# Designed miniproteins, single chains, continued (4): the designs that were tried, part 96

Each design is a single chain, and the fold is of that chain. pLDDT is the mean over its residues in the fold that is shown.

## One batch from the design tools (miniprotein)

Design m15545
Fold by ESMFold2-Fast:
Structure m15545 (fold): chain A 55 residues (1-55)
Amino acid sequence: MKELEEKAREAMRKGDAEAALSLLTPEQQEAARYTAEALRKIGEEIDKELAKKKA
């Protein structure tokens, strides 16, 4: 929790809190993007399965 506050303060010193996201390493950015995309695809698959069970 305190780390989030310090991170936010550090980001504000450098520009904005949103700007701190651009300071992530390429690997971290890739991981975050990959996770979001994977979760989205999993959700779509679940929705399709639920639609089949619904029908």
Scores: mean pLDDT 63

Design m15546
Fold by ESMFold2-Fast:
Structure m15546 (fold): chain A 67 residues (1-67)
Amino acid sequence: AGEDAVLAYAAAVLGYLDSAELETSNRKEVAQKVLQMYKDGTLEPKAKAFADELRSKGITKVKGKYL
């Protein structure tokens, strides 16, 4: 997946964390961590599970990007 897919997964994770009432500064750190996990190959299982959950709710796009 390209950089756009990483940004889509980062947006999905940040959306999940918004429901946990996190501060804006923490969202930037989480986005960087998600990008690092993608590069390390550790993001895919978590991203896939979250994408599957979103698709089960009828959500096929995050911030204009397809899951």
Scores: mean pLDDT 57

Design m15547
Fold by ESMFold2-Fast:
Structure m15547 (fold): chain A 70 residues (1-70)
Amino acid sequence: QVEEARELGRAAAEHAATVARSTGADLEKQNALARADLERRLRELGFSEEARRAGLETFDEQAAKARAAA
């Protein structure tokens, strides 16, 4: 569950960065939308508080890396 949440977080951040890069969209806006969607999905799928936290932390780490590279 925790590792599944982390993978979802990583995928969401990578997707947001790809959309911003390929379309010229604002990276921060894409990250905000992706993070909100991720949190909703993790909650709806019944992930534990620990798993949801791990997924969002992984998202934030990947998003920070993408922001630093931009």
Scores: mean pLDDT 80

Design m15548
Fold by ESMFold2-Fast:
Structure m15548 (fold): chain A 99 residues (1-99)
Amino acid sequence: MNEEEAEFLRKLAERLEELAREMEADPSTPAEAVELVREAARLLREAARALEEGNVEEARELVRRALDLVNEAAGLTPNLELEVELSMLGIGLAVLIST
């Protein structure tokens, strides 16, 4: 269970890193939004490690922090396509915390 959940968090971190590269290539997107998404990806990798170590509460806290950063980045992102992708990833993280 924890191993599958850790792998899922790593896959989400990879998607956030890909999205950060797309955001960086978009001239309308502020650098602050890109850095928030990169930090969220880092926190998800730390959460995956915490899950593998059996520290579920630490992992949950890290995922909550990543969710906050993704939501903040979405608010700063004027590109509708990128904003929608960030919002969808945020919903996925919110569901994961709730279950």
Scores: mean pLDDT 84

Design m15549
Fold by ESMFold2-Fast:
Structure m15549 (fold): chain A 65 residues (1-65)
Amino acid sequence: REEVLERARRLLQEAEDHRNKGIELMKKAQEDAENADKYNQEAADHFRRSVELEREAQRLLEEAR
């Protein structure tokens, strides 16, 4: 059970890293209008990955119950 909780925490940390990267890219999109579309697309990819990692972590946490 503890090993599963450690894996879930690792996935949540990776999800948070992706989410923070997405937020950073959205901020750059607001500061650089010429490249805004590119930054917004990259941010969307990071947010999608974050959600996938969070979903996997939640699944592991439920299986540990």
Scores: mean pLDDT 83

Design m15550
Fold by ESMFold2-Fast:
Structure m15550 (fold): chain A 93 residues (1-93)
Amino acid sequence: SEKEFEAEILESLGRMALSVGDYETAIKQFEEALSIKETARIQLALGEAYAGLGKYEEAIEYYEKAIELAREAGDEELKREAEEKLKEVEEKK
């Protein structure tokens, strides 16, 4: 759908912002994508962005949501990635 395409563009823009350390822009783009379509990938990306800002409690919440959604979708690879990211952030608090 048109909205699904918009969500994919927003996710891509957010990932570009994340890659250059622009965490605030990344969060904004990912939150807009999430409002259109809730996916484990977007939840994981929001966790990464919040962790980049040192906001570890918020990062944990997003990683936990990513794990739940990945489990429901049967995405074992994304679930494992989210679990690894969660563990790393819990070690930094």
Scores: mean pLDDT 87

Design m15551
Fold by ESMFold2-Fast:
Structure m15551 (fold): chain A 75 residues (1-75)
Amino acid sequence: MEKADIERQLQEHVEKLVAEAEEALKAGDLERASELVRQLRRIGEIAQKLGLTDLAEKAFEAADRLEERLREAQA
């Protein structure tokens, strides 16, 4: 029961961080976008430690995609 509640909260947090990072990228706020990507990777590591493999993969994949876009925006 507690694990399922933590998983749901982390999933909602990942979705919010992705949305905020996309908005930061659209606004040209590359510093904020970088910070949000860093937070996504941290949540992925926490999910992985908790055995939430699918959520960890989702968080890392989202972070990788946002980091690629961030690199393109800085080029």
Scores: mean pLDDT 83

Design m15553
Fold by ESMFold2-Fast:
Structure m15553 (fold): chain A 89 residues (1-89)
Amino acid sequence: SAEELLEEAERLLEEAEKLIKEGERAKKEGKLEEAKELYERAIELAKEALEKAMEALKIAPKELIPRAIGLILRAIGLIIEAERNLKSL
């Protein structure tokens, strides 16, 4: 259902955000390879969340459209953030 896809997208985005924070910590500690792996994993999860939120939007009742759009924008933001962090290594 749309609700299940949105719930899955939210979980993936929460995990991606945690990985970005862990990557920032690893970078500050000079653990550049760990930071790279964490950012790459965060990008993968955020892209999966984007796909699920977009699929949810296609089948969403009107009441869930704002939530689906919000998750799409959040996923795009996290992908951009993680890619910038990866390039800054």
Scores: mean pLDDT 91

Design m15554
Fold by ESMFold2-Fast:
Structure m15554 (fold): chain A 63 residues (1-63)
Amino acid sequence: MTLEELMKKLIEALKAGDKAEEEKVMEELRKKFPAVAEIVEEMPESLEAMERGIERAIERAKK
């Protein structure tokens, strides 16, 4: 699974409030993209702030 696919799943889990799916996606991120997972874990402020951070990470990964 690509970084973009994992980030999309994480955003969907956050929007749904599905903590089990969120943890599952985060575990996959830590396993395959540990640097990205660390950055995401450092964004604990709000759901919207996390979504924006994730969207920016996806956009940067494409460039």
Scores: mean pLDDT 70

Design m15555
Fold by ESMFold2-Fast:
Structure m15555 (fold): chain A 76 residues (1-76)
Amino acid sequence: KEIKLTERQKKILELLVLNNETGLTVAEIAERLGISQSTASRHLKELEKKGLVERIDEEPPRYRPTEKGIELFKSL
């Protein structure tokens, strides 16, 4: 099944793929993209629902791409 991403979701996925070893927090993603944390959180929830990112149990929580997310990014 084809997954269509918004430009912002593509940028979030790109940041996560480039930082896959450690993951990124909502705050770090928001700062790097110049968006609000609420906007970043909404996009992360949609990407998680699509199976493209996963939440890491840390305080604050960090996000990383799934294998599916990495594969999709390589096809963009």
Scores: mean pLDDT 81

Design m15556
Fold by ESMFold2-Fast:
Structure m15556 (fold): chain A 60 residues (1-60)
Amino acid sequence: GDARLEEILARLKELLEKDPDLVLGLLTHEVGAALGQALVRAIEAGDDATAKALLRQALA
């Protein structure tokens, strides 16, 4: 559901502020470099709609 994606996005934002290299590494490992990089860029840009769409793609 959308609420779950919003929770995941909020957690990723917190982790990116704390350790961006760790978050990029984990996302690259779990969903691949291209999708991981795109997700980090969307979060850094404040584009929550794109970030949620990429998270849905990763979790499918």
Scores: mean pLDDT 80

Design m15557
Fold by ESMFold2-Fast:
Structure m15557 (fold): chain A 80 residues (1-80)
Amino acid sequence: SLTLPTGSMPEREALDHLGLRVGDRVRITSEKGSAVVEVREKTDDLLVIDPEGNPADSDLARALKELGLKTGDIVTLEKA
C-alpha cells in the first residue's frame, strides 16, 4: 500500500510503486470514503494524483474528485 497527500506524487510513480499495470484495479481509501478504479493507462511523470486537476485526463483523479477530496487530503492506495 501507499499513503500520501493528493497532489504530491505523479500518477505513474504511484502506480509503479504499487506494481500496478494497465488493466489492474486500485483501491482508494480516505476519511471521505473508498472507491475502486481500473488503471486504463499510466500517464507521464507530469500528471499528479490531484482531485483539483483535470479529471477528464485520469480515472484516478476523477475518483478522488467524486469522493469530495481536495488537494493535500491523505489517501491510501492499494491493489484491489
Scores: mean pLDDT 75

Design m15558
Fold by ESMFold2-Fast:
Structure m15558 (fold): chain A 70 residues (1-70)
Amino acid sequence: SLLEQLFAQFDKDGDGKLTLEEVKEALRHLGLYEQFSDEEIEALFKKYDKDGDGRLTLEEFKEFVRDLLS
């Protein structure tokens, strides 16, 4: 619920996907951005960017956040 609302808030283009910068904005909103390096965030983003398009779907974003908090 919260992650879905956050995803919709930062999906500025309304295409159902988040860019790396939009993901970083979402992490800042969650208070998680300061706990991780940019390199760690970018490496994990690439892991879940399965199509290599530089964007995450809602399901990939949920997987990303879950893995980040593990």
Scores: mean pLDDT 81

Design m15559
Fold by ESMFold2-Fast:
Structure m15559 (fold): chain A 58 residues (1-58)
Amino acid sequence: MPVDDKTLADSIEVALKAGASVKAVRDAASTLMGKPVPEMKDNKEALEWAKELKKKAE
């Protein structure tokens, strides 16, 4: 089952802090959502996307 946006955002932040690549985070997020995710060039863009997911969940 796809996870909610808040859980996904928290998982992205934790994975990036643990040293996961942006590609690995994107692939995992796509699998969990069952949909393609936005293209991200670096950790900063991935973190900004995670923050937007949290804002939408609030």
Scores: mean pLDDT 74

Design m15560
Fold by ESMFold2-Fast:
Formats: structure tokens, C-alpha cells, sequence
Structure m15560 (fold): chain A 58 residues (1-58)
């Protein structure tokens, strides 16, 4: 489904971010939990925006 594909993309982005910024692994794992818990495309889009904003501060 589109939901599962979007989750996979965001989880991959989070894994790459943890490798690049291991000092922020705890905060990035919280984003992983939000991605896994999301039940709709709209919820995932919100998580994606928050993640992008967080990463832009690193």
C-alpha cells in the first residue's frame, strides 16, 4: 500500500540520519516510533515534516 511504501521511505531516512548523527539516535528513534504508529498518509506527512525540520537543525 501507499502507506507502507511511505513508512519504508521514512524509516530508511531515519536509519541514514542515525548513521550520520549517532549523537541524536535517541531523538531519531522517537521519530521511528511515530512512523510505525502512524495509521494514515496524513499522519505520516506530519511526521515527515517534523523530521525534515529536525534534520535541518543538525
Amino acid sequence: SALDLMKQILLEDIDEAIEKYPEYAEELEKFREKVLAAKSIEELQEVGVELTKFLSTL
Scores: mean pLDDT 88

Design m15561
Fold by ESMFold2-Fast:
Structure m15561 (fold): chain A 85 residues (1-85)
Amino acid sequence: AEALLARALELAARADALTAEARELDAAGEDATALYLEAARLAREAGRLLAEAYRLQGDDELAAAALAAAEGAAELARRHAERSA
């Protein structure tokens, strides 16, 4: 479980950093599409690993919440990419 949690946190932090950079570029009128899409990919992977870690700990509700949060973040990034394209 520790390895899954550590990897999920690393991917989530990278997704957050890319989203912040993408928002900065978007605000400046620059094309941020690639950064939003990469952030969405990392957010989804982080959510999957986090959900697996929670399931291994016996917390199915937290696992479901982690997946829902990851899909929400990925969808938001996708919509930003669509607006930028």
Scores: mean pLDDT 79

Design m15562
Fold by ESMFold2-Fast:
Structure m15562 (fold): chain A 60 residues (1-60)
Amino acid sequence: GVVANSIEEALKIAKELGFPVIIRTKDGTVLFANDEAELKKILEYVEKHEGFPVEISRLE
């Protein structure tokens, strides 16, 4: 996976990898995003409650 330290960086990484993507939070939570809109909602939640960094990987 690729480490992202912001919403902007995570969105850029996900677009380069292609959807769907896996998001791993620093607390070990694993989340899935099928598209950019779903990813934005997840990242806003992470920023507010858990914070960065997160790890982004392609789901395969």
Scores: mean pLDDT 82

Design m15563
Fold by ESMFold2-Fast:
Structure m15563 (fold): chain A 60 residues (1-60)
Amino acid sequence: MAEEAAELVVKAFPDVANLSDEARETIVRYVLRELGLDVDDEELVEEVMRLVAEKIAERQ
């Protein structure tokens, strides 16, 4: 689930690499809500944020 959310974030929001951590968190919570996941699960949000950063770094 976290991997799926992170993949959707980087695919749907290609400029996410250029956004602040606060803006990235907003996008992550938005995607989690669209997927029907718990946006108040701070561990899930943090894991998705980590995976998004990892995917951005691997792409560079």
Scores: mean pLDDT 80

Design m15564
Fold by ESMFold2-Fast:
Structure m15564 (fold): chain A 91 residues (1-91)
Amino acid sequence: MQEKADELLIKGAEYLKSGNYDEAIKYFEEAVKLSDGRRKAAAYTLLGQAYLKKGEYEKAIDYFNEALKIDPSNVTAKKLLEEAQKKLEEK
């Protein structure tokens, strides 16, 4: 399942880069199901990033918190969590 999860993360990241956030989310959700440990934390971080790009800040925060429960040292998840929290406060 690891290779399948990695393929899903790569394809999801391409959709994220192209602005196809809904497609990116579908790939990252599937990657979460097929991943464990730090790979699952990475998939949650990418889910949070996709929701952040969509302006769905509360969902982004939830996914970054899920990533940090698994990998508290994930610098990317911490940085994006701070960004999402600031965006939510801006109204």
Scores: mean pLDDT 85

Design m15565
Fold by ESMFold2-Fast:
Structure m15565 (fold): chain A 89 residues (1-89)
Amino acid sequence: DKFVQLLLEALEEEGLTVESLRLLEDGVWEIKVRDKENKSLTFRLSPDLQVEVISTESQEIVDKVTLAFHKAKMSLGIGSNTSDASLLK
């Protein structure tokens, strides 16, 4: 839920309109977005934060969704320095 909210905010920052948001089984979200050129994209978000593109009308909208996903992950602090990075030294 927290990640989905951050992702929706990031999608709108990229100029995408969220047309539908549906919670499926096993915590999978199905999200449909549309850009300013009226191009649409539908994707699914898994609980493990993986994105699956179901349909797209443009590579540009895929790039915007990908950027929004990275922004949402950064907002959660995913990718901070871990103890594992120190184990290499």
Scores: mean pLDDT 75

Design m15566
Fold by ESMFold2-Fast:
Structure m15566 (fold): chain A 69 residues (1-69)
Amino acid sequence: SRAVLELYVGAAYAVLKGKLSREEAVAFLSQVTGLPREVAARLLERAERIIRETGGDVEAALARMLEEA
């Protein structure tokens, strides 16, 4: 869902800006989405990649993730 993707993009942005550790982000995402930690880690990595590809534009990253879903 869009809400889940927004959560991953927001967490990935926070990790890239040094505001949140990757371990903290994975634990949080796993807990709030109900997905296994391994799956949450892969989705977080994908969101980080897309944010880098959009030059840090969170809205553009979210739009791209929605197109890939």
Scores: mean pLDDT 81

Design m15567
Fold by ESMFold2-Fast:
Structure m15567 (fold): chain A 95 residues (1-95)
Amino acid sequence: MELKEKGDEAYKAGDYEKAAEYYEKAAKEYLERRDYKEAAEAFENAGRAYEKAGDYEKAADYYEAAAQAYYLAGDYEEAEEALARARRAREKAAA
Protein backbone atom coordinates (compact mmCIF):
# COMPACT_ATOMS: atom_id res chain seq x y z
CA MET A 1 0.00 0.00 0.00
CA GLU A 2 1.24 3.52 -0.86
CA LEU A 3 0.18 4.86 2.57
CA LYS A 4 2.19 2.15 4.35
CA GLU A 5 5.22 2.97 2.17
CA LYS A 6 4.86 6.70 2.98
CA GLY A 7 4.63 5.76 6.66
CA ASP A 8 7.82 3.69 6.40
CA GLU A 9 9.64 6.59 4.68
CA ALA A 10 8.50 9.10 7.34
CA TYR A 11 9.57 6.67 10.10
CA LYS A 12 13.05 6.27 8.55
CA ALA A 13 13.31 10.08 8.37
CA GLY A 14 12.52 10.32 12.11
CA ASP A 15 9.18 12.04 11.45
CA TYR A 16 7.32 9.68 13.76
CA GLU A 17 4.10 11.70 14.08
CA LYS A 18 3.73 11.88 10.28
CA ALA A 19 4.60 8.16 10.04
CA ALA A 20 1.84 7.36 12.56
CA GLU A 21 -0.71 9.37 10.53
CA TYR A 22 0.13 7.43 7.35
CA TYR A 23 -0.01 4.08 9.18
CA GLU A 24 -3.38 5.03 10.73
CA LYS A 25 -4.81 5.85 7.27
CA ALA A 26 -3.43 2.58 5.86
CA ALA A 27 -4.93 0.62 8.77
CA LYS A 28 -8.38 2.17 8.24
CA GLU A 29 -8.27 1.31 4.51
CA TYR A 30 -7.31 -2.30 5.33
CA LEU A 31 -10.08 -2.46 7.95
CA GLU A 32 -12.69 -1.24 5.42
CA ARG A 33 -11.62 -4.09 3.10
CA ARG A 34 -11.72 -6.57 6.03
CA ASP A 35 -7.96 -7.23 5.62
CA TYR A 36 -7.76 -7.59 9.41
CA LYS A 37 -4.19 -8.92 9.61
CA GLU A 38 -2.81 -6.03 7.50
CA ALA A 39 -4.96 -3.55 9.46
CA ALA A 40 -3.54 -4.91 12.74
CA GLU A 41 0.06 -4.60 11.48
CA ALA A 42 -0.59 -1.01 10.34
CA PHE A 43 -2.20 -0.07 13.69
CA GLU A 44 0.81 -1.65 15.46
CA ASN A 45 3.18 0.44 13.30
CA ALA A 46 1.16 3.56 14.22
CA GLY A 47 1.51 2.63 17.91
CA ARG A 48 5.28 2.21 17.57
CA ALA A 49 5.55 5.55 15.76
CA TYR A 50 3.56 7.38 18.47
CA GLU A 51 5.71 5.67 21.12
CA LYS A 52 8.86 6.97 19.35
CA ALA A 53 7.24 10.44 19.24
CA GLY A 54 6.66 10.26 23.03
CA ASP A 55 2.85 10.20 22.67
CA TYR A 56 2.31 7.17 24.89
CA GLU A 57 -1.46 7.69 25.20
CA LYS A 58 -1.95 7.47 21.41
CA ALA A 59 0.56 4.61 21.25
CA ALA A 60 -1.59 2.64 23.73
CA ASP A 61 -4.78 3.46 21.79
CA TYR A 62 -3.30 2.16 18.53
CA TYR A 63 -1.81 -0.96 20.14
CA GLU A 64 -5.35 -1.69 21.45
CA ALA A 65 -6.73 -1.12 17.92
CA ALA A 66 -4.07 -3.54 16.60
CA ALA A 67 -5.10 -6.14 19.21
CA GLN A 68 -8.77 -5.87 18.16
CA ALA A 69 -7.81 -6.29 14.49
CA TYR A 70 -5.57 -9.29 15.31
CA TYR A 71 -8.50 -10.79 17.23
CA LEU A 72 -10.77 -10.31 14.18
CA ALA A 73 -8.07 -11.99 12.04
CA GLY A 74 -8.05 -14.98 14.46
CA ASP A 75 -4.45 -14.22 15.46
CA TYR A 76 -4.92 -14.43 19.21
CA GLU A 77 -1.20 -14.64 20.10
CA GLU A 78 -0.38 -11.36 18.32
CA ALA A 79 -3.52 -9.82 19.87
CA GLU A 80 -2.18 -10.62 23.37
CA GLU A 81 1.25 -9.21 22.44
CA ALA A 82 -0.38 -5.99 21.20
CA LEU A 83 -2.35 -5.70 24.47
CA ALA A 84 0.92 -6.12 26.41
CA ARG A 85 2.44 -3.26 24.36
CA ALA A 86 -0.66 -1.15 25.09
CA ARG A 87 -0.32 -1.74 28.85
CA ARG A 88 3.37 -0.81 28.75
CA ALA A 89 2.61 2.38 26.79
CA ARG A 90 -0.09 3.35 29.33
CA GLU A 91 2.42 2.83 32.17
CA LYS A 92 4.84 5.21 30.39
CA ALA A 93 2.02 7.75 29.89
CA ALA A 94 1.26 7.63 33.64
CA ALA A 95 4.92 8.14 34.61
Scores: mean pLDDT 87

Design m15568
Fold by ESMFold2-Fast:
Structure m15568 (fold): chain A 70 residues (1-70)
Amino acid sequence: GVEEALRLLEKAGVLAVIHEDTETLALIQEAVKLLKQGKIEEAKKLLEEALRRTTDPRIRELLEKAIEAL
């Protein structure tokens, strides 16, 4: 559910900060805002975009699990 996705996105965001992946971080932050507004389908589109852009395998795994949890 949304709560599980938010926890996974928090972890992905921390990794994006560590790896200085500012574009992936921005997409994660916007998706989190949309999820808190109940805009699940719009959030999924941003997370799919983040998944396409990131090259870090741990961030990819966390994003995939977050999308699956929604």
Scores: mean pLDDT 88

Design m15569
Fold by ESMFold2-Fast:
Structure m15569 (fold): chain A 64 residues (1-64)
Amino acid sequence: MPDEKEVKEALALIYIGIGNIDYEKGRFDDAIESYEKALKLAEESGLTDLAEQARKNIEEVRKK
């Protein structure tokens, strides 16, 4: 069975994907919410690179 960290990593990647779709559709508030969920999951799992990617995505959306 995948461990909790693997499940959280998969969920974080899914939320990044959802955020990207929302961003492309101009749903900036929804995109930020999805990226923040991904960031929390990455931070809880010690996935530093993924957490940094989520933070950069949030910052990019906030510039709009």
Scores: mean pLDDT 82

Design m15570
Fold by ESMFold2-Fast:
Structure m15570 (fold): chain A 66 residues (1-66)
Amino acid sequence: MITVTVRGLSAAGATAVALTGIGEGGKATVEGDEPATVIVEGLDEEGAKQVAATGEASGGEVTIEG
């Protein structure tokens, strides 16, 4: 299982990352409001790639663990 953390997000970016994480079967936690951090846990390799791509497209700084 993989955890993806995305930092430095706007509110819209945090929503996009969290919804992508939930759609990929992960557990999304949002911290802060602007800049926001989204932590998505319980991802497989495909889900982690989708969350990371959404995070980068939203201007966030992506860290992948697992």
Scores: mean pLDDT 85

Design m15571
Fold by ESMFold2-Fast:
Parts: structure tokens; sequence; C-alpha cells
Structure m15571 (fold): chain A 75 residues (1-75)
């Protein structure tokens, strides 16, 4: 969980710099780690943040994929 929290922090920092694709990749890594630890709620939130970041960068296919990961995490 500490590793996932570090990726969330890095994602937020990347967003503050306008690096939305980089932020999205950090959020995806955090979501994957939360999911592997059984924390479905935190995983879904991380995947939602990844989808938002990809959408801001114009990467709509990856935004859609991240959104599906969020839905799957809580299923």
Amino acid sequence: EEEANEYIRKGKEAESQGKFDEAARYYLKAGEIYLSNGDKEKAAQAFIEAARAYAKSGNLPEATRAGKLAVDAIS
C-alpha cells in the first residue's frame, strides 16, 4: 500500500506540471497495486483518476480502458 500511495503522490505531482499522460500511468500503477492487495475501493478511485488524466491529455482510448478497469474493480 505504501508503494501505491507513492504512485498516487507522483501522479498528483505530474498533473500539477500538466503531464497528464505521465500522471495517468502513475494512477494505473497505483490502481493495480491496490487491486492486488484486495483494496477494490482504492483501486477503483485510482483507475478513475487515470481515466480523467488520460481524457485531459486527449488519450481517449486509454481513458476508456481505465474507466472499464474502475468498473471491473468493484464488480
Scores: mean pLDDT 87

Design m15572
Fold by ESMFold2-Fast:
Structure m15572 (fold): chain A 63 residues (1-63)
Amino acid sequence: MLETEITEALALMYVGLGNIFLKQGNTELAIEEYEKAIEILESNPGADKKLIEELRKKLEELK
């Protein structure tokens, strides 16, 4: 299995947690989960740069 696919799957799990926290009004916890997702994606040079930028934009909007 390709490392990029595993990295993306893990990052999406953290994005999902962030979305759940946002829905519950827990913005600070949502930010933490999105930051973890970005960290995982950035650790793999083959990861989708568009996904990273989208998550960064979302974090900026939440701060």
Scores: mean pLDDT 78

Design m15573
Fold by ESMFold2-Fast:
Structure m15573 (fold): chain A 108 residues (1-108)
Amino acid sequence: SAAAAEAARQIALLEELRGRWLARWAELRARAADLSTEEAKEALLAEMERVRDEALAAGLDDLAAALEEAIERLRAAKPASAEEAVDLALFLVSDAVHATREALEARA
């Protein structure tokens, strides 16, 4: 169906965005030991805002909304270390991606 084809296209775009996020996250994770907790949190927020904006540009409105919620959760969080902030951001973005993928698959 046309709906199944559109869902498959959106899932492919979502996986491309997830891949770009993971690559940027991995670079930040590699340098986390050299960052303060505040520096790590600000850098992670900037990368999460970037993937949200990429989701909006791709027409993945549900993903963009889920990422905005993830961004607000990281802003409200008080991680004890840069490494904890890095791990929390990965969890929040992965959760948003998973929820969006499940919703898209349900429409197919």
Scores: mean pLDDT 89

Design m15574
Fold by ESMFold2-Fast:
Structure m15574 (fold): chain A 61 residues (1-61)
Amino acid sequence: TVEEEIIKLAIERGGLSEKQARDLLRLLKELGPEIGAQFAIKEAGLSPEEAAEIAALVKKL
């Protein structure tokens, strides 16, 4: 699912634990794609390119 893709990116590229990745997903669903992408850069340490990929995935939720 799209949610599993977001979790995978947060774990593999952001270095987050599964719990942290699930917490991030919950916040992304609340904040939406624009604010959620910026939060992913700050909290998950994602690159701008990875954050753009996350934003595209959040739009599909």
Scores: mean pLDDT 75

Design m15576
Fold by ESMFold2-Fast:
Structure m15576 (fold): chain A 66 residues (1-66)
Amino acid sequence: KEELIEAAVKVILAKDPSLSEEVARKIAEAIVEGRDKEAVRLILEHGLAEAAQEASKLIKELKKKL
């Protein structure tokens, strides 16, 4: 679980380095835990739709290998 969150945080920050790690972690946690409503809300509040899509793709691939 934490490994997936950490990987997602790195992807989000790579797409937007100006974003705070705290915000990136909240988005990553919501995606990994399947809290779709919360994830969408955070993405809209911070304008990070593209970064979150890339993180979601990596989480799906990592789950397949774990």
Scores: mean pLDDT 69

Design m15577
Fold by ESMFold2-Fast:
Structure m15577 (fold): chain A 63 residues (1-63)
Amino acid sequence: TEADVQEMIRALSAGDYERAVALAEKALEKDPDNPLVHQILAEAYRRLGDTEKAAEYRARAAA
């Protein structure tokens, strides 16, 4: 939902990338094809240094 996305963005802005991932994974359980959530996961994983997962979610967001 809108509120879930706002919480993810706040976590990213705060540098809490693990929290952003956890919130985004919960959002994907409700809506697995949400491209905005995929973009958030791509950025969070990039910041965490998980380059492989970052690339995977970036590709899914761009589809």
Scores: mean pLDDT 81

Design m15578
Fold by ESMFold2-Fast:
Structure m15578 (fold): chain A 95 residues (1-95)
Amino acid sequence: AKITPGGKVAVAGRDGGVALGTVTSAEINDDSITVTAKVTGFQGNGSVEVGGGAGIMSKDGTLISGTVQEAKLDKEKGVLTVTIPKSTAKATPVP
């Protein structure tokens, strides 16, 4: 699965809040997928944390979902960085 700039990302926090972003870059490694996104909004408190869920939708309609291994939210810069292990990642083409 290829993640391109302009795709969407959502990361769920412990309280059920979700941080939403637009993908600015993505790095697909052998063991993990790391996505950097510009924050576009929050649902609930917008907390991000390890063990939560993450979904990444590319511009081609591919959805990648997985468990958050690492999440960093820079609220001052509006930047979200999420790492998902490939072992938990599932890529589903959306028609």
Scores: mean pLDDT 71

Design m15579
Fold by ESMFold2-Fast:
Structure m15579 (fold): chain A 93 residues (1-93)
Amino acid sequence: SRIEILEEKIAELEEEYKKEPSDEIKSQLAETYRELGDLYFEEGKYEEAIKYYKKAIKLLEELNKKEPNEAIKEIIEELRKKIKEAEEKLKSL
């Protein structure tokens, strides 16, 4: 499963980040959280999708505060929209 592969990558990146924090690892971790969130969203697992989107946003906001970046801001806005969509899906159940 692609979900299992991404979860393993997240575990590895989280361990690397704890040992030697870097913006490069933080960026990779944020991207992997986003990908996992998207897969959960596609499978209709909206609570899990929201969880990983929020994790991605937190890291992206930290990166953007250090060095403001238009692309990062756009990704954050897209993820916030996806969270709202997922929350609305959950309310309609």
Scores: mean pLDDT 88

Design m15580
Fold by ESMFold2-Fast:
Structure m15580 (fold): chain A 72 residues (1-72)
Amino acid sequence: AMKTITFTAPVKPSVTQADLDEVAAGAEKHTGVKVEVRLHPDTAEITVTGDEGKANTAAVIARDHLIAKNAA
């Protein structure tokens, strides 16, 4: 079944939309589901849309990659 997962995570001021686009591209490349990431002033909003199992996997990949970007 199609599933949409949306979550937010805090980001450092040094994180850019280009960093977030890389996070989205990495998750999409690995899973084939649609991943969108939007930069807000102090948070990133991640939206994953696809088959439930793949969407869950993409959300984990995106979260872990975002944590790595935030750690710099």
Scores: mean pLDDT 82

Design m15581
Fold by ESMFold2-Fast:
Structure m15581 (fold): chain A 99 residues (1-99)
Amino acid sequence: GSELLQQDAENALAAAPEILRFARETLEKVKEAYEKGDVEKVKEIVSRDVNALLMWELAIETLASLVDGPLGEQLRATAEEIRKLVDEIMKLADEALKK
């Protein structure tokens, strides 16, 4: 059983740079929409992209909890970074909705 888990964890780590790039690009798009006062654009981005990021964070965190050593640590760091980016996006979205 551990070989399949190891492969899934390695595949998740290989995907991490693309997921983090997507998260950072999503944050920049939300910042731009927020600065322009485009509340509908903020809602669109949150509805489509934030749910995907939360699903990726949960999957990576779950794999990190099942894998020991440096691979588990790298996955935990990735999940934590995704969570921080999502938290910043949601903070901006909350502020946009109060305007």
Scores: mean pLDDT 86

